# Ledger of designs, part 1: designed miniproteins, single chains, continued (3)

No score or structure here was measured in a lab: all are predicted.

Each design is a single chain, and the fold is of that chain. pLDDT is the mean over its residues in the fold that is shown.

## One batch from the design tools (miniprotein)

Design m8001
Fold by ESMFold2-Fast:
Structure m8001 (fold): chain A 88 residues (1-88)
Amino acid sequence: VREALVRQARGVVELSRARAEAGELDPEVAERLAALAARLAEAVAAGDAEAALAALRELAELLVELGLATEEEAEEGLELLREALEAE
């Protein structure tokens, strides 16, 4: 499941950059999203469940604030990460 979380974080980075390149997203906002996603991936790779959950929570809040995700999607993402970390 760690590989799935790293893949998801990379997906957010790639999507954020693609949107910035298309002019759909402010480059500064895209860099902020990329930094949070990278922090999540590093925490997951290090096995730091507390840091990973904190990074995902911040990322989810930012995505909802920017209108890139619903509050429901953010809650689902947090629950999936929590379950994945508890399963390891």
Scores: mean pLDDT 69

Design m8002
Fold by ESMFold2-Fast:
Structure m8002 (fold): chain A 60 residues (1-60)
Amino acid sequence: GELDEIIKEIKEALEGKLTPEQLEKLLERLKSLLDNEEIVNKLKEESPEIAKLIELVKSM
């Protein structure tokens, strides 16, 4: 599903596998999704690293 694809892209970003352009697109998608508390909670449950990334995106 869409959430599984986003989790995969976040993991690739954390591994340094994404280009700057791919990172920018992921960041835009995350900002759109952060209005949905259910999605935010599911993302934070995946790993502490993803939870920290979500908090960083919220502060931008």
Scores: mean pLDDT 76

Design m8003
Fold by ESMFold2-Fast:
Parts: sequence; C-alpha cells; structure tokens
Structure m8003 (fold): chain A 79 residues (1-79)
Amino acid sequence: SLLEDEKVKQALLEVAREEVPEVDLDSLDEKGQEEVARLVYETQEWLYANRDKLSEEEAQKLLEELGKKLLEIEKKHKK
C-alpha cells in the first residue's frame, strides 16, 4: 500500500504538521505516526473524491474534525 512507502508516510506526516501544528508528531511512537499518516491519507482521498459536492464550510468542518482526531492519536501514542 502507499502507507508502506516510507517517503509517502513522511510526506503525509508533513501535511499533518502543517495543518495541525499543535500536534507534536515527534512525540508519537511508530504506531501513532502510522495512524496519523493513514488518517491524513484517507481524509485527503475523501476530500478529493467529494470536492465537487463540498461547500467551503463543510471542508473546514472536516479539517477541524481531522485536527481533533490527530490530538486523540497524540494522547494515545506518546513516546
């Protein structure tokens, strides 16, 4: 899968770092980093697939929910 490619995983983690800077990705264990990368990938795939159906407000709400989920992952997977 794309998430098994280390370069792709690192690129997805960089997206998370830019979009949700309050999450300390460097504090995450390997499982936490994989879950963040997966969630970012799935969110981007869904947003792209539904881009013509989403209002700006709906897109913003999805990004806010992404941020909340990333904070939950940080709490569970801190080093």
Scores: mean pLDDT 78

Design m8004
Fold by ESMFold2-Fast:
Structure m8004 (fold): chain A 65 residues (1-65)
Amino acid sequence: SADEYIAQAREALASGDFEKAVELARKAVELDPDNPEAWRLLGTAYLMLGKQEEADEAFARADAA
């Protein structure tokens, strides 16, 4: 479920596995594109990787979800 991917994305962020956090958060938004929490996690993971544009896009999607 999207919630399981959200939980794993948070774990990956906490452990510093930012690329894994992006992969898991992307799976969460694919399963539930209307979930703003999943989009915010994706944005946060992109910020940790220094991907500002991708982060901004994800946060904009969170506002639309």
Scores: mean pLDDT 85

Design m8005
Fold by ESMFold2-Fast:
Structure m8005 (fold): chain A 115 residues (1-115)
Amino acid sequence: SVTLTESGGGTFPEGSSVTLSSKFSGAEVVRVSWWRERPGEPLEFVASINLETGETSYSEEVKGRFTISSDKSKSTTYLHMENLKVEDTATYYPVALTKDGRLVMGEGVQLTVVK
């Protein structure tokens, strides 16, 4: 019953900034996290936000470069990514946690970073 709609992917030069967004609808969502799958690598955690408390968490690789935020009035979470590296090339997936404990993964958005 939860739907996630992503935007903000594409091809960007190294050193640029981009914001990925995920709009959620349907069942009550209590947390949104962003995960990425780099070419030939497993799915890895990037960032999360607790929608009730505003508490955020980040992987060590992105601390200081990425910021996760939410706009409750728009039912949207944002992953703001600064100083993009070629190694940030990945498919980025928003994952919603519902109040009843279910995880719903979005379709994913492709980000390509070129030198």
Scores: mean pLDDT 87

Design m8006
Fold by ESMFold2-Fast:
Structure m8006 (fold): chain A 73 residues (1-73)
Amino acid sequence: SKEDEAQAVLDMGKKYKDAGLLEQAMKLYQGVIDNYPDTKQVADAYKGLGEIYEEQGDYEKAKEYYEKAKKLE
């Protein structure tokens, strides 16, 4: 299903993020948003992007992505 495919991409993004491979993680999270826009995993992908921007000190972008995640709930 689209949800299973989106979850696999999201899980890979989380693994790269946990490994400190932030650029690769961002690319995978963006892939969930772009390729699986109607899935519940999009909210988690926005949250993942927010966490990465927060780690990089870009608090304004982090806030924008956290708000995008909230709007999907």
Scores: mean pLDDT 88

Design m8007
Fold by ESMFold2-Fast:
Parts: C-alpha cells; sequence; structure tokens
Structure m8007 (fold): chain A 72 residues (1-72)
C-alpha cells in the first residue's frame, strides 16, 4: 500500500511520543518514508534501524503506529 509521507511521519512521531521508540529507529523509518516507496520500503528502513541497536519491541511499536497511520 502507498503511504503519504505526511501520514508515515505522523505515525513515526506518535511511536516516539507514546512508545519511547529510539530516535535512531525513527530516523531510519523517516528515511524510508522519504524515499517515496511502498510499505515494503518503509519496512526495510525499520529492519535496518533495528540492526543499528533498536529493540524488537521498539521496531514492533513503530511498525504498528505506521500501519495505523497508513490505514487512515
Amino acid sequence: MKFSKEAAFAGIARAVKEYGVSEALAAAARAGAAAGGSGEDLQKGLEEGAKLGATDEEASNLGGAINVAAGE
């Protein structure tokens, strides 16, 4: 599914605010969203952010918030 960059960024901001997701993982997700890709491109950004020391819980919470924002 295609996301608007605005909706993806809103989901990321919510995850940082509500779930304490790290700024490193949030930055990786923002980079994926900014590439203008599908949800798969955003998911790849999250996976790369997780490899940089994010926890599985942080990645899960961020992914959930982005999916909610993308679902409108």
Scores: mean pLDDT 62

Design m8008
Fold by ESMFold2-Fast:
Structure m8008 (fold): chain A 71 residues (1-71)
Amino acid sequence: GLAEIEALIAELLALDPSIAAPLARLLEVVRQKGSAEEVERLLAEIAILAGDNPEMLALLRRLAEEALSVL
């Protein structure tokens, strides 16, 4: 749900604050029941910025599942 998405975003920001802007946009799109295509685009952008960090990739996968499930 939305609360889980917000918690995952907080954990991602604690690991890498440089991804704050696309994470904030993702949360806004989810809150507005926006486009799944825009969510997927933002997730891809965040994944590129996160690189090869395994903790970040695990959180991003969970965020993707939760964000797409609520749209």
Scores: mean pLDDT 82

Design m8009
Fold by ESMFold2-Fast:
Structure m8009 (fold): chain A 66 residues (1-66)
Amino acid sequence: SLEEEFQRLVAEGREAYEAGDYETAARLYREAARVAKQMGDETLAGIAEAEARRAEELAREQREKE
């Protein structure tokens, strides 16, 4: 189901985030947001987009500090 796919993508995104792989985390959270939109759940889509933006910012910081 789309709900199961959303939960899997969020869990994988969190694992990538905890591992410091912010680029992968951002991608997975963006995918989760797309799935949430397919479900018609704008609230979950907004939450996933916010998590993706946070991960994108951290990925940029990693690149800029290197």
Scores: mean pLDDT 86

Design m8010
Fold by ESMFold2-Fast:
Structure m8010 (fold): chain A 68 residues (1-68)
Amino acid sequence: SREEYLRVLSRIYREFLAEHPDLPDADRQRIVQRLAEVAREGYKAGLSPDEIEARLREAVRQHLAELA
């Protein structure tokens, strides 16, 4: 449901911010947009909350690799 994917998105985003409090604002805005897009596309595709969570965690991992 829409409620479930929004909870997953919010949880993953809060976890990311807690682990990376000193990340530059531009990089924070970029990850916010990336996670929102991934969650929205997963929801549109009919993915389960667990599948959306897996894709969000992969997006976080890719974003951090790009910052290195």
Scores: mean pLDDT 81

Design m8011
Fold by ESMFold2-Fast:
Structure m8011 (fold): chain A 61 residues (1-61)
Amino acid sequence: MSLEELAKRLAEAWKAYQETGDPELAAEFQRLLQEFVDAARKAGLTTDEAFSLFVKALKEA
């Protein structure tokens, strides 16, 4: 799975949780966040680069 796909899923989970307050979506967001952070670190991205990918995905979601 690409970093862009993980960022998109993370952004979608964030928006869904903000809209509904569903605790299952909160758990999904935490899982995706951990996976995204781990994948970004393995790819050699800086924190700023990883955050920029998330912000881009958030705008598109």
Scores: mean pLDDT 79

Design m8012
Fold by ESMFold2-Fast:
Structure m8012 (fold): chain A 61 residues (1-61)
Amino acid sequence: VLPSEAELYLRIAEHELRTDPRVSPEEAERLIAEFRELVARGEVEAAIALVSKRLHEIRPP
């Protein structure tokens, strides 16, 4: 995944996490911070997996 694609994914996920009432502000900020840290370490796939798992739980297909 390209860094620009990871950033786009984060922008969408950040909106979903911050606007869902089932996600506390503290949890949303923690997940966003962990995502950014994983991307900074080059672990983009792990970052996407971390956030997508939580989004799937609150927004199932």
Scores: mean pLDDT 73

Design m8013
Fold by ESMFold2-Fast:
Structure m8013 (fold): chain A 59 residues (1-59)
Amino acid sequence: GAEEEIRRAAEEAYRAGAAGDSAAARRFTLKAEEVDGPDGPGARLAEAEGVRGAIEGGT
């Protein structure tokens, strides 16, 4: 369902951010936007997870 798709997009955004791939993290945010829209909670979650991955990815 939509929640599962958003969760997967957020997880992929985190992994992309952790790998230093900001372009891939952005693409996963856009994928979440396809599910619940650009102002939806899923898009915001994926965007936040990409940033969190970039911060934490040095571990």
Scores: mean pLDDT 79

Design m8014
Fold by ESMFold2-Fast:
Structure m8014 (fold): chain A 55 residues (1-55)
Amino acid sequence: MSMEELLAELEALRKVADPGLAEEIDTVLEMAKQGLLSKELLERFLAAAKAKMAA
């Protein structure tokens, strides 16, 4: 999955997430845009965010 695809999926999840999860996603997106996160860390966060929403 590309960085653009990861960021797009996180932005889509943010729109439908609970306020707490949405705030976490916003923080991660901001850090990613600043180049502070690797692609692997973003993939792990996306998987964790999806798991939280499925629970």
Scores: mean pLDDT 80

Design m8015
Fold by ESMFold2-Fast:
Structure m8015 (fold): chain A 74 residues (1-74)
Amino acid sequence: MAAQIAADAAGAIALLEPYMSPAELAEFREAAEEIVRLTELYDREGKLTEEELERLKEALQRVQELAARAVARA
């Protein structure tokens, strides 16, 4: 699963890059990397702690907000 999410994130970054500021692009990359890391942890351990799950939710929300802004500019 993590490999698929990483591939999807890379594709989204490439597609949305022209519609994001450098600061927004950096935030999107950081959030995408966090999602990949937490998904890899879940793939290995079979579980996330409540704190890890909350971080995953926050990273997903950040990616969604930044992507929505980029799409609105396209």
Scores: mean pLDDT 78

Design m8016
Fold by ESMFold2-Fast:
Structure m8016 (fold): chain A 79 residues (1-79)
Amino acid sequence: MSKDEIEKQNKLEEMEEKYRVLRGRAEALRKEYQKIVDNRSLYSEEEFETKVENVKHGLEEAERQAKEYESEIEKLLME
């Protein structure tokens, strides 16, 4: 019993840490996106499009992965 609970706890802690890292990345990317939008006049159209595309792709991937870890954490907690 205690060994299975320790394994479950270790797995939960690992997944929570990965979730936190991905959440932090998503937050940083949202801030970067806002800075790009707020400073649009400082960029050429090409620079703006490239920056927006890169941030959008990174944000979508980070949010997708974070949601997957959130679902796995919820599953583990419901066991």
Scores: mean pLDDT 82

Design m8017
Fold by ESMFold2-Fast:
Structure m8017 (fold): chain A 61 residues (1-61)
Amino acid sequence: MMSEEEKEKLIEDLSKVMKDLAEKQGVSEETALRLARQLMEREKVPEELKEEILKAIREAI
């Protein structure tokens, strides 16, 4: 299971990427969240944490 520090860092990094996509590329929130899910699957983030991280990202963008 990921530590709190690792989770916070992942949220920070993904939120920055998703915010850049939404603001600079005009990507919709739905598309940004879909991309975040794909990235988390590739990084093998636990399913339980994926939903928590996605909620945090949605609030950031």
Scores: mean pLDDT 72

Design m8018
Fold by ESMFold2-Fast:
Structure m8018 (fold): chain A 63 residues (1-63)
Amino acid sequence: LTEERKRAVEAMVKAAQAVATSPDPEKRQEGLRLLGKAAELIQSGKNPREAYELAVKALEAAQ
């Protein structure tokens, strides 16, 4: 894995934990939506930087 891909995956793990522990169902739903888009990018081998940015937004949405 490239360093950029590793950072994206690490951010996705942190976002997933925040989403899973969020008590607000609307925040959880938005976080899951953004995290799902990041996962699609990582799985398809496309833009790891964009996946990282989506994961950061998912973390922010879950808070």
Scores: mean pLDDT 80

Design m8019
Fold by ESMFold2-Fast:
Structure m8019 (fold): chain A 53 residues (1-53)
Amino acid sequence: MSEGVRRLAEALGVSPEAVEAALEQHKDNRLEFAKAVAKAFGVDPELAEEAAK
C-alpha cells in the first residue's frame, strides 16, 4: 500500500484498505475517482493524486 493511499485515508477518516479497495474498483479512472472523492469531502486534491499513483 502506498504512502499516498495512507495519507488520503487519514484525511477521509477511513481505513487505508478501504481506500485501496475503492481505487482498485475504479482502476480505469483511478485518478478522476480519487479527485472526485477529495472534492466531495473537502480534502486536498494533491492527496488524491498521490493516492492514485
Scores: mean pLDDT 79

Design m8020
Fold by ESMFold2-Fast:
Structure m8020 (fold): chain A 77 residues (1-77)
Amino acid sequence: MEEGKKLEKEGRLEEAAEAFGKDIGLDPENAEAWTNRGEVLYKLGRLEEARNDYELALSIDPKNERAKKNLEKVEKE
């Protein structure tokens, strides 16, 4: 997770998405990893993939405010 956040801060968005994908592969119940990858995919303009990741984050943790706000933002596109 720290690796993905570092790559995102550096603007290396595709690599950040891959790093968060690795985190998801290691722990598919990690709602934060789904939310973080969704945010990176949104910045890449990959809106359908971002929406899917936010929906999965909310299925794991329905009270995840970041995923909820970001999903609302994608739905306005």
Scores: mean pLDDT 84

Design m8021
Fold by ESMFold2-Fast:
Structure m8021 (fold): chain A 66 residues (1-66)
Amino acid sequence: SLEEKIQELLTKIKEAIENKDREGFIKYAQELAKLDPELGKDSHKLLERIAEAAGLTVEELMEKVN
C-alpha cells in the first residue's frame, strides 16, 4: 500500500500543477517527501520524481508552480 499512497499523492500533485494550485502542490509534495525519505532529503530528486510523473522537465515544473 506504500506504492498506492505514492501514486495517490503524485496524482494529487499533478492535479495541483494543472490547476495552478500552489498551496496544494506544496502540501502534497511535502506529504510525498515524508512518505519517501529518500526523496525528502534531496529536493532535486523530489522535483525530478514529480516532474517525471507529470510528463514535464524540472524546469517546466518550476515554471508551472510559480
Scores: mean pLDDT 81

Design m8022
Fold by ESMFold2-Fast:
Structure m8022 (fold): chain A 63 residues (1-63)
Amino acid sequence: GPAEIEALRERLRELRERLEELRRELEEIEDRESPEAKELRLEIGILEGLIGILEGILKRLEE
C-alpha cells in the first residue's frame, strides 16, 4: 500500500546516500589492491545489489 511504497522510497534514498559515501571512501584509498579497498568494494557491491532488489520491489508495488 501507500505506506509501504513511502517506506521503500525512504530506504532507497538512505541506501543511495550511503553508497555515495562508501564510493568517496574508496576514492581516498591510494592502494587499490589493499585489504581495505577490497573490503569497501565488497560492501559497495552488496549495497548496489540491495538497492536493485528494493527498486524491483518498488516497481512491482507501483504496477
Scores: mean pLDDT 84

Design m8023
Fold by ESMFold2-Fast:
Structure m8023 (fold): chain A 69 residues (1-69)
Amino acid sequence: MDQGIADLLLAMGNLALKKGDYETAVELFKKAIELDPDNKQAYENLAEAYRKLGKVDEARKWEEKARSL
């Protein structure tokens, strides 16, 4: 199930965020969105990962996408 795999990727991304591995978190959250594009939480978490990387313009873009869901 795509949703089940997306949920796993989201959980792995959250673990990467907790460990300070923000680039890995970005990659995992992007993959989760590819599999479950309606998952608002994945967009919000991707925005947070970009903020942690100092990429505020990218963070804002994904935050706006989350708000449109």
Scores: mean pLDDT 83

Design m8024
Fold by ESMFold2-Fast:
Formats: structure tokens, sequence, C-alpha cells
Structure m8024 (fold): chain A 63 residues (1-63)
């Protein structure tokens, strides 16, 4: 799984358009930390629908 694939999923699921912002995209470390936070939220049963879709799409990239 590439950082660019993970970045695209973040943009689509959380409604963030990095091309329309003046801020740089998330770093590889920030993307990894986001994924770990989503995994933890899902494990604890507190994940949002957006976090659940993000996790499902990341898992599909591993198949």
Amino acid sequence: MTPEELQRIVEEEFGIDWAATSLPPLSEEELRDLLEAVKEARKRGIATPEQRRFYERVEELKK
C-alpha cells in the first residue's frame, strides 16, 4: 500500500481536497498514525461511518 493510495482514500472518505487547500498533504507518518487511530476506534466500537469505510478500503488494498 502506497502513501499516495492512502492519501486518496482519506480525501474521498473524509471529504478533504488537498488540491484546493494551501496546506501540504499528510506525511507518511501522519497517514500511518491516522490508520492506527482508525483501527483502534474500530476495535473499540467507536469508529464513525467514514472511519469504517476508510478501514474497509485500506483492507481491500492488502488483498
Scores: mean pLDDT 70

Design m8025
Fold by ESMFold2-Fast:
Structure m8025 (fold): chain A 70 residues (1-70)
Amino acid sequence: REELLERIRELISTLPEEVAEKAEELLKRMLEALEQGDNRAAFEAAAEFSRLAKEAGVDELVELVEQLLR
C-alpha cells in the first residue's frame, strides 16, 4: 500500500503543476473517504482522478488507483 502510494505520487510529480495539484487533492479526498468508509465519495474521487490521468496521458495512474481501492 505504501509503495503504491509512493508510485502514485511519483507519477503525479511528472504532471504539469496545475494538473499535479488537482491530482494530489483528489488523491487526498479519496484516501480520506476510504479511511471514513465512505465508498461513494472514494469512488467519485477515483473517477475524477482517472479522468484527469487519462486526459494527461498517464494511464498507469488509473491502474494504480484501481489497486488502491481494493
Scores: mean pLDDT 79

Design m8026
Fold by ESMFold2-Fast:
Structure m8026 (fold): chain A 60 residues (1-60)
Amino acid sequence: APFLAVAIAPFPKTSPEELALREGERVEVLEVIDDKFVKARSLETGEEGIVPKRYLRVVE
């Protein structure tokens, strides 16, 4: 099931498949790709893309 997370640091977009995030930006994690990356949707912009897990903290 999708879950909510918050960016704990700014993540600059370096490829077309990635999602750029500012610190504190809320996202919905749509899919866990592997141990390092997730597919997420920004709740601020509605954009989707790949984000490194280390930039996110799960919101309970």
Scores: mean pLDDT 82

Design m8027
Fold by ESMFold2-Fast:
Structure m8027 (fold): chain A 84 residues (1-84)
Amino acid sequence: SMLEEALERAREVAREETEAVRAAGEAGVALAREGAAAARALAAASTGRRREGYELLARAAEAVAAGDAEAAAEQLERLAELRA
């Protein structure tokens, strides 16, 4: 199903982005944190499901910055479910 494919993609993206940020070191962490801040700003300017989506993206980016692929996957899976 499209949802099963989206959930698998979310886990893959979380793993790959967390690894890439870790490999890039301090610069990667800084970029991921900037992404989280941008997503939170978009959430503040949005309402309803769109706000929820940006809040999930912000939490995913924060998890990536922290090196937590599992937490990042959880947030991206919630985003996929929100859009199903």
Scores: mean pLDDT 89

Design m8028
Fold by ESMFold2-Fast:
Structure m8028 (fold): chain A 100 residues (1-100)
Amino acid sequence: SALDEALRAAAREFATRLAELMKTASEEEQGVILAIGAEFQHEVDLVRAGRMSVEEALARFRAATERLLAERKVSPELAAQIRAIVDATVARVRERVAAL
């Protein structure tokens, strides 16, 4: 579906941004980045399965990101970079879905 294509494109763009962040991340920071990536993929899969709305998935993704950042105690610099990528990803998903 057009929604599936939009979500796959957003997921690919997000994975690319996380991969860039991974290049300079410590092993502990890589674990946090991968966990945030897995949360996004989980929410995308729920939307694609018709089990969750896009807006519910984006809200859960934001909440999961903040929980993971708090639990793992990442540096303020990495936390700011992750939040910026998450905010950009949320905006991009909304833009792509609105264009359907």
Scores: mean pLDDT 86

Design m8029
Fold by ESMFold2-Fast:
Structure m8029 (fold): chain A 80 residues (1-80)
Amino acid sequence: SAEARAEMRRLFDEYLEKAREETKGKSPEEIDEIIRRYNEEFWRRFDELAARHGLSAEEVRELRIEYAQKVRDLYLELVA
């Protein structure tokens, strides 16, 4: 549903912003640790929201790929 997708994307934005803020001026090793920690917290909340909205396995898979790509892009931005 549009509502479910909007909530999931708000969660993406929340965690990507938190990671971007906390990684400012950090070493590559610290960036790796911060991103790993936020990813662990994100996936817990993601699974809770997906279950709450009754998302299909296909929708969950597509959203997981979308977020993983955004995290990869952020990581490359931070360590470039």
Scores: mean pLDDT 82

Design m8030
Fold by ESMFold2-Fast:
Structure m8030 (fold): chain A 55 residues (1-55)
Amino acid sequence: MPSREEVENELLRLLLQLLAAGRISEEEFAARATAAGKMSHEELLALRDELAAEL
C-alpha cells in the first residue's frame, strides 16, 4: 500500500496531466490540489484510481 505522501504525489501528477491536456484550469488545479491535502487516505486512493482511469 503506498504511503499517503506517495498517493498525494501521484494525484498531483495526474492533475498536472489534466492541466497540460487543457481539461482543467490552473484555478481548478490549485483548488483540487488543496482539497486533496485535506482528504483521508481512502478518499485519496479512490480519487487517484478514478483520475488514472479517466486519463
Scores: mean pLDDT 77

Design m8031
Fold by ESMFold2-Fast:
Parts: C-alpha cells; structure tokens; sequence
Structure m8031 (fold): chain A 94 residues (1-94)
C-alpha cells in the first residue's frame, strides 16, 4: 500500500543518514536530486552498509553528486567501488 511504501522510504532515508553521517534533510535532497525510486534507495542503503566506514561511504556519495550521474549510475559505481574494496580486504586477509 501507499502508506507502507512511504514508511519504507522514510526508514531507508533515515538509514542512509546514519550510514553516511549526513543529516536527514541532506539525504532527502540527494534522493530527490537523483529522482531515486524506493528500490534504488533500498539497493543504495544495502551497498553503503557494506562499506568499511561512514567517511568512505560519504566521500563516494559526494563524488557522485559532483559528476551529475543518474540514480542507476550512482548505484553501479558504488557496486564497483565496493567490489574493489572487498577484493583488497580479501588479499590482505590471505
């Protein structure tokens, strides 16, 4: 239902603010700027949760804003960066 979708969107925006250390108003502006769907916000939150710290997550998100990327391009770039960070961690552990 519409109310459940709005509750889920608000929950995702709060989680995004906590992960990045940005204010809720800042992440709402970000989501609006990139015209992010509920599914895109959910995927972005899940990707950013896997980053090693809030500073790393925030830095890559800020770079995406500077480059005028689409929502899908932001998500794809975050996926690529996360894959690279995981590969580096695995090499250091082995």
Amino acid sequence: SKSKEEEERNKLLKELAEITGLSLSTVRKFAKKFNMSLDQLKELVELLKQFPDKYVARTFLSRAEFENLSADEVIDRMKAILATLKAIEEQRAG
Scores: mean pLDDT 76

Design m8032
Fold by ESMFold2-Fast:
Structure m8032 (fold): chain A 55 residues (1-55)
Amino acid sequence: MERIRRIAEEVLERLRRHGLVTPEAIEAEAEHLLRQGKVTPAEAEEIRRLVLEAV
């Protein structure tokens, strides 16, 4: 799932730019993507996992 990895990388880059790489901020970004219909619930969980593992 290259698309999900790319989204996770974008989320991590954005959070690092703002100095906000916290579990709460990661979860908020995943929830935001889910609410926008850009990802499924399963994909949102995978994005959260990938970002947390990359930190």
Scores: mean pLDDT 79

Design m8033
Fold by ESMFold2-Fast:
Order: C-alpha cells, then structure tokens, then sequence
Structure m8033 (fold): chain A 60 residues (1-60)
C-alpha cells in the first residue's frame, strides 16, 4: 500500500540521518516520501506523520 511504502521511506530517512549519510541521500529519500504523501488522503497522511514522529522520538 502507499501508506506502507511511505512508512518504509520514513524509516530509511531516520536511519540515514542516524548514520550521518550525505545530505544528497537524505534529500532524495525525502523527495520520494513527499511524492507518496501527495498521493495519500489527508487521513492517511496523518497516519504516516504519527508513525514518523513516533520513530523520530525512538531514535533520539
């Protein structure tokens, strides 16, 4: 599903930032995530955002 693909990209973004990957890699992943988010309903975008913030807090 698009929501699962968006979550996978967010996981990759968090992992890339945690591993200090180049900004070009992180920006590429963010662009792909944004393309998927633009295809999601507002409700599904919120589900992805909630997942992202949860993972972001766990990564700290």
Amino acid sequence: SLIEEAKKLLDKIIEAEKNNEPDSVIESLKEEAQKLLDKLSVEDQKKVADYFYKKLYEAQ
Scores: mean pLDDT 78

Design m8034
Fold by ESMFold2-Fast:
Structure m8034 (fold): chain A 87 residues (1-87)
Amino acid sequence: SDALEAALMAEAAREAAEQAKAAGYDKAAEALYKLAERLAKAKSREEMESALVAFGKDLQEAGVSPADANAAMAAFGAALAARRAEA
């Protein structure tokens, strides 16, 4: 269901944010926390896609390097894959 997918994505984004914060990537962590908040409020696939687009924009506007942005996206993807495997 869209609600289950959005909840899994929100939790994955929060885990990635906590990892980024622990590693000292404060700007990437802030963008990931914003992603988690948007995903927690998402009720449709369109809203989930909008949250992901906003996440990319937040990373760019915060001046996160392409390498650190890719690392943040990879951490989110890994956390999401792990949560989907347990769902």
Scores: mean pLDDT 86

Design m8035
Fold by ESMFold2-Fast:
Structure m8035 (fold): chain A 68 residues (1-68)
Amino acid sequence: MEEAEKLVKQAEKALKQGEEYRKQGRVDLAKALYESAIVLAEKALEIDPNNERAKRILEEAKKKLEEL
């Protein structure tokens, strides 16, 4: 369970960093970080399928990626 929490925290950091690059107009870096957030959130869900925070991060990262 600590492993899933670590992945969730890493996904949150990737999502926030992606938002910062998007604000700077660095769409290439924002895209890479949103994709990283998706992968990390999916890994967290493989460990803890009912992790609501991981599900929310996954949905938000996918939405942000679609809007690029």
Scores: mean pLDDT 85

Design m8036
Fold by ESMFold2-Fast:
Structure m8036 (fold): chain A 68 residues (1-68)
Amino acid sequence: SEFEKYVKEAIEAVERGDWEKAEEYLKKAEEADPEKGSTLKSAFKTMRSAGVRPEDAARGLRQLYESL
C-alpha cells in the first residue's frame, strides 16, 4: 500500500537524520491514510521538537506504526 511505502520511507529518513524528508513522507502517508498518518505525524513532530535522537525516533515511529 502507499501508506506502508511512505511510512517506511519516513522511518528510513529519520534513521539517517533527514527530518525534512521524513516530514515530506509522513505528509504523503497522511494523504494515503488520514487517521493513521496523522497519528504518526503528530508523534514525529513531538519527538522532533523534544530533540529525540534519530535512532530512537525511528524506533518509536516503527513501534507506533506496528500498533496501528
Scores: mean pLDDT 87

Design m8037
Fold by ESMFold2-Fast:
Structure m8037 (fold): chain A 76 residues (1-76)
Amino acid sequence: HMEEVFRLAEGTLSGLRAMFEAGKYVDPSLSFSEQLKKAVEVLDKLGISLDDPQALEKVRENAEEVKKIAEEINKK
């Protein structure tokens, strides 16, 4: 059970880091909460789960696609 708990903790931390990383491509003039909301939307469109322990690496590996999706979301 400890391995499962550790994997969940790793996933949560990776998901939070991925959300912040994606948030860098969101409109910086928005409030912090709006930037996070849009960052979550970017991750959702990429199919990256916030509990995925590789979420941060997936965001980094797909940085160009993250930027394109963030630009599309910024239009709305």
Scores: mean pLDDT 73

Design m8038
Fold by ESMFold2-Fast:
Parts: structure tokens; C-alpha cells; sequence
Structure m8038 (fold): chain A 69 residues (1-69)
């Protein structure tokens, strides 16, 4: 599930999946530096970030298509 979401989001954004994974990992590391997260919280945040990226990519693709028309 997570990997599929990242792959689709990266495809819609036109970037390599590896780059998107690095961005998410960097965000997770920044959160952990501010406050220690449990493994469960890390997993939940990772899924949330992937879902936000996918939804954002889809919405931006739709907006660009509409603006181009």
C-alpha cells in the first residue's frame, strides 16, 4: 500500500520515487528531532505523509489540466 501510494504520487509529480521517499524520510527525521516518536507513530506519520503527497499531486494535476483548458 505505502509503496504503491509513493509510486503513484511520484509519477503524478514527475519525479523519481526515490526522491519522494527521501523527502518523506527527511520530514520524519525532523519530527523525531523535535520529539521522539514511537514506531507506531512513525508508521502512522509515514502513511499520512504518503497520502497527503498522493492527494496533493492528484489535485494539482487536475488544477493544471483545468488551467490549461
Amino acid sequence: MLEEMLREAARLLGIPEERLREAIDRSLAAHQELRPLTPEEVEELRLRLARVALNGARHRAEQRAKAAA
Scores: mean pLDDT 77

Design m8039
Fold by ESMFold2-Fast:
Structure m8039 (fold): chain A 63 residues (1-63)
Amino acid sequence: MELPSPEEIAALLYLALGAFYLKQGKVDEAIETFQKAIELAEKAGNEDLVKLAREGYEKAKSL
């Protein structure tokens, strides 16, 4: 089994960080963090991660 790419790992970390900021009520920080997660997920070519990051971004933006 191959290890995840550095971009994939980074996207996952930014997804987790964005979710953490939302839990803390830091909406602006969450939005910025999810935008970075989208960029990294797209660079990694992981469509599932792009979808999750976009959903997080939309959720943060709606708050």
Scores: mean pLDDT 83

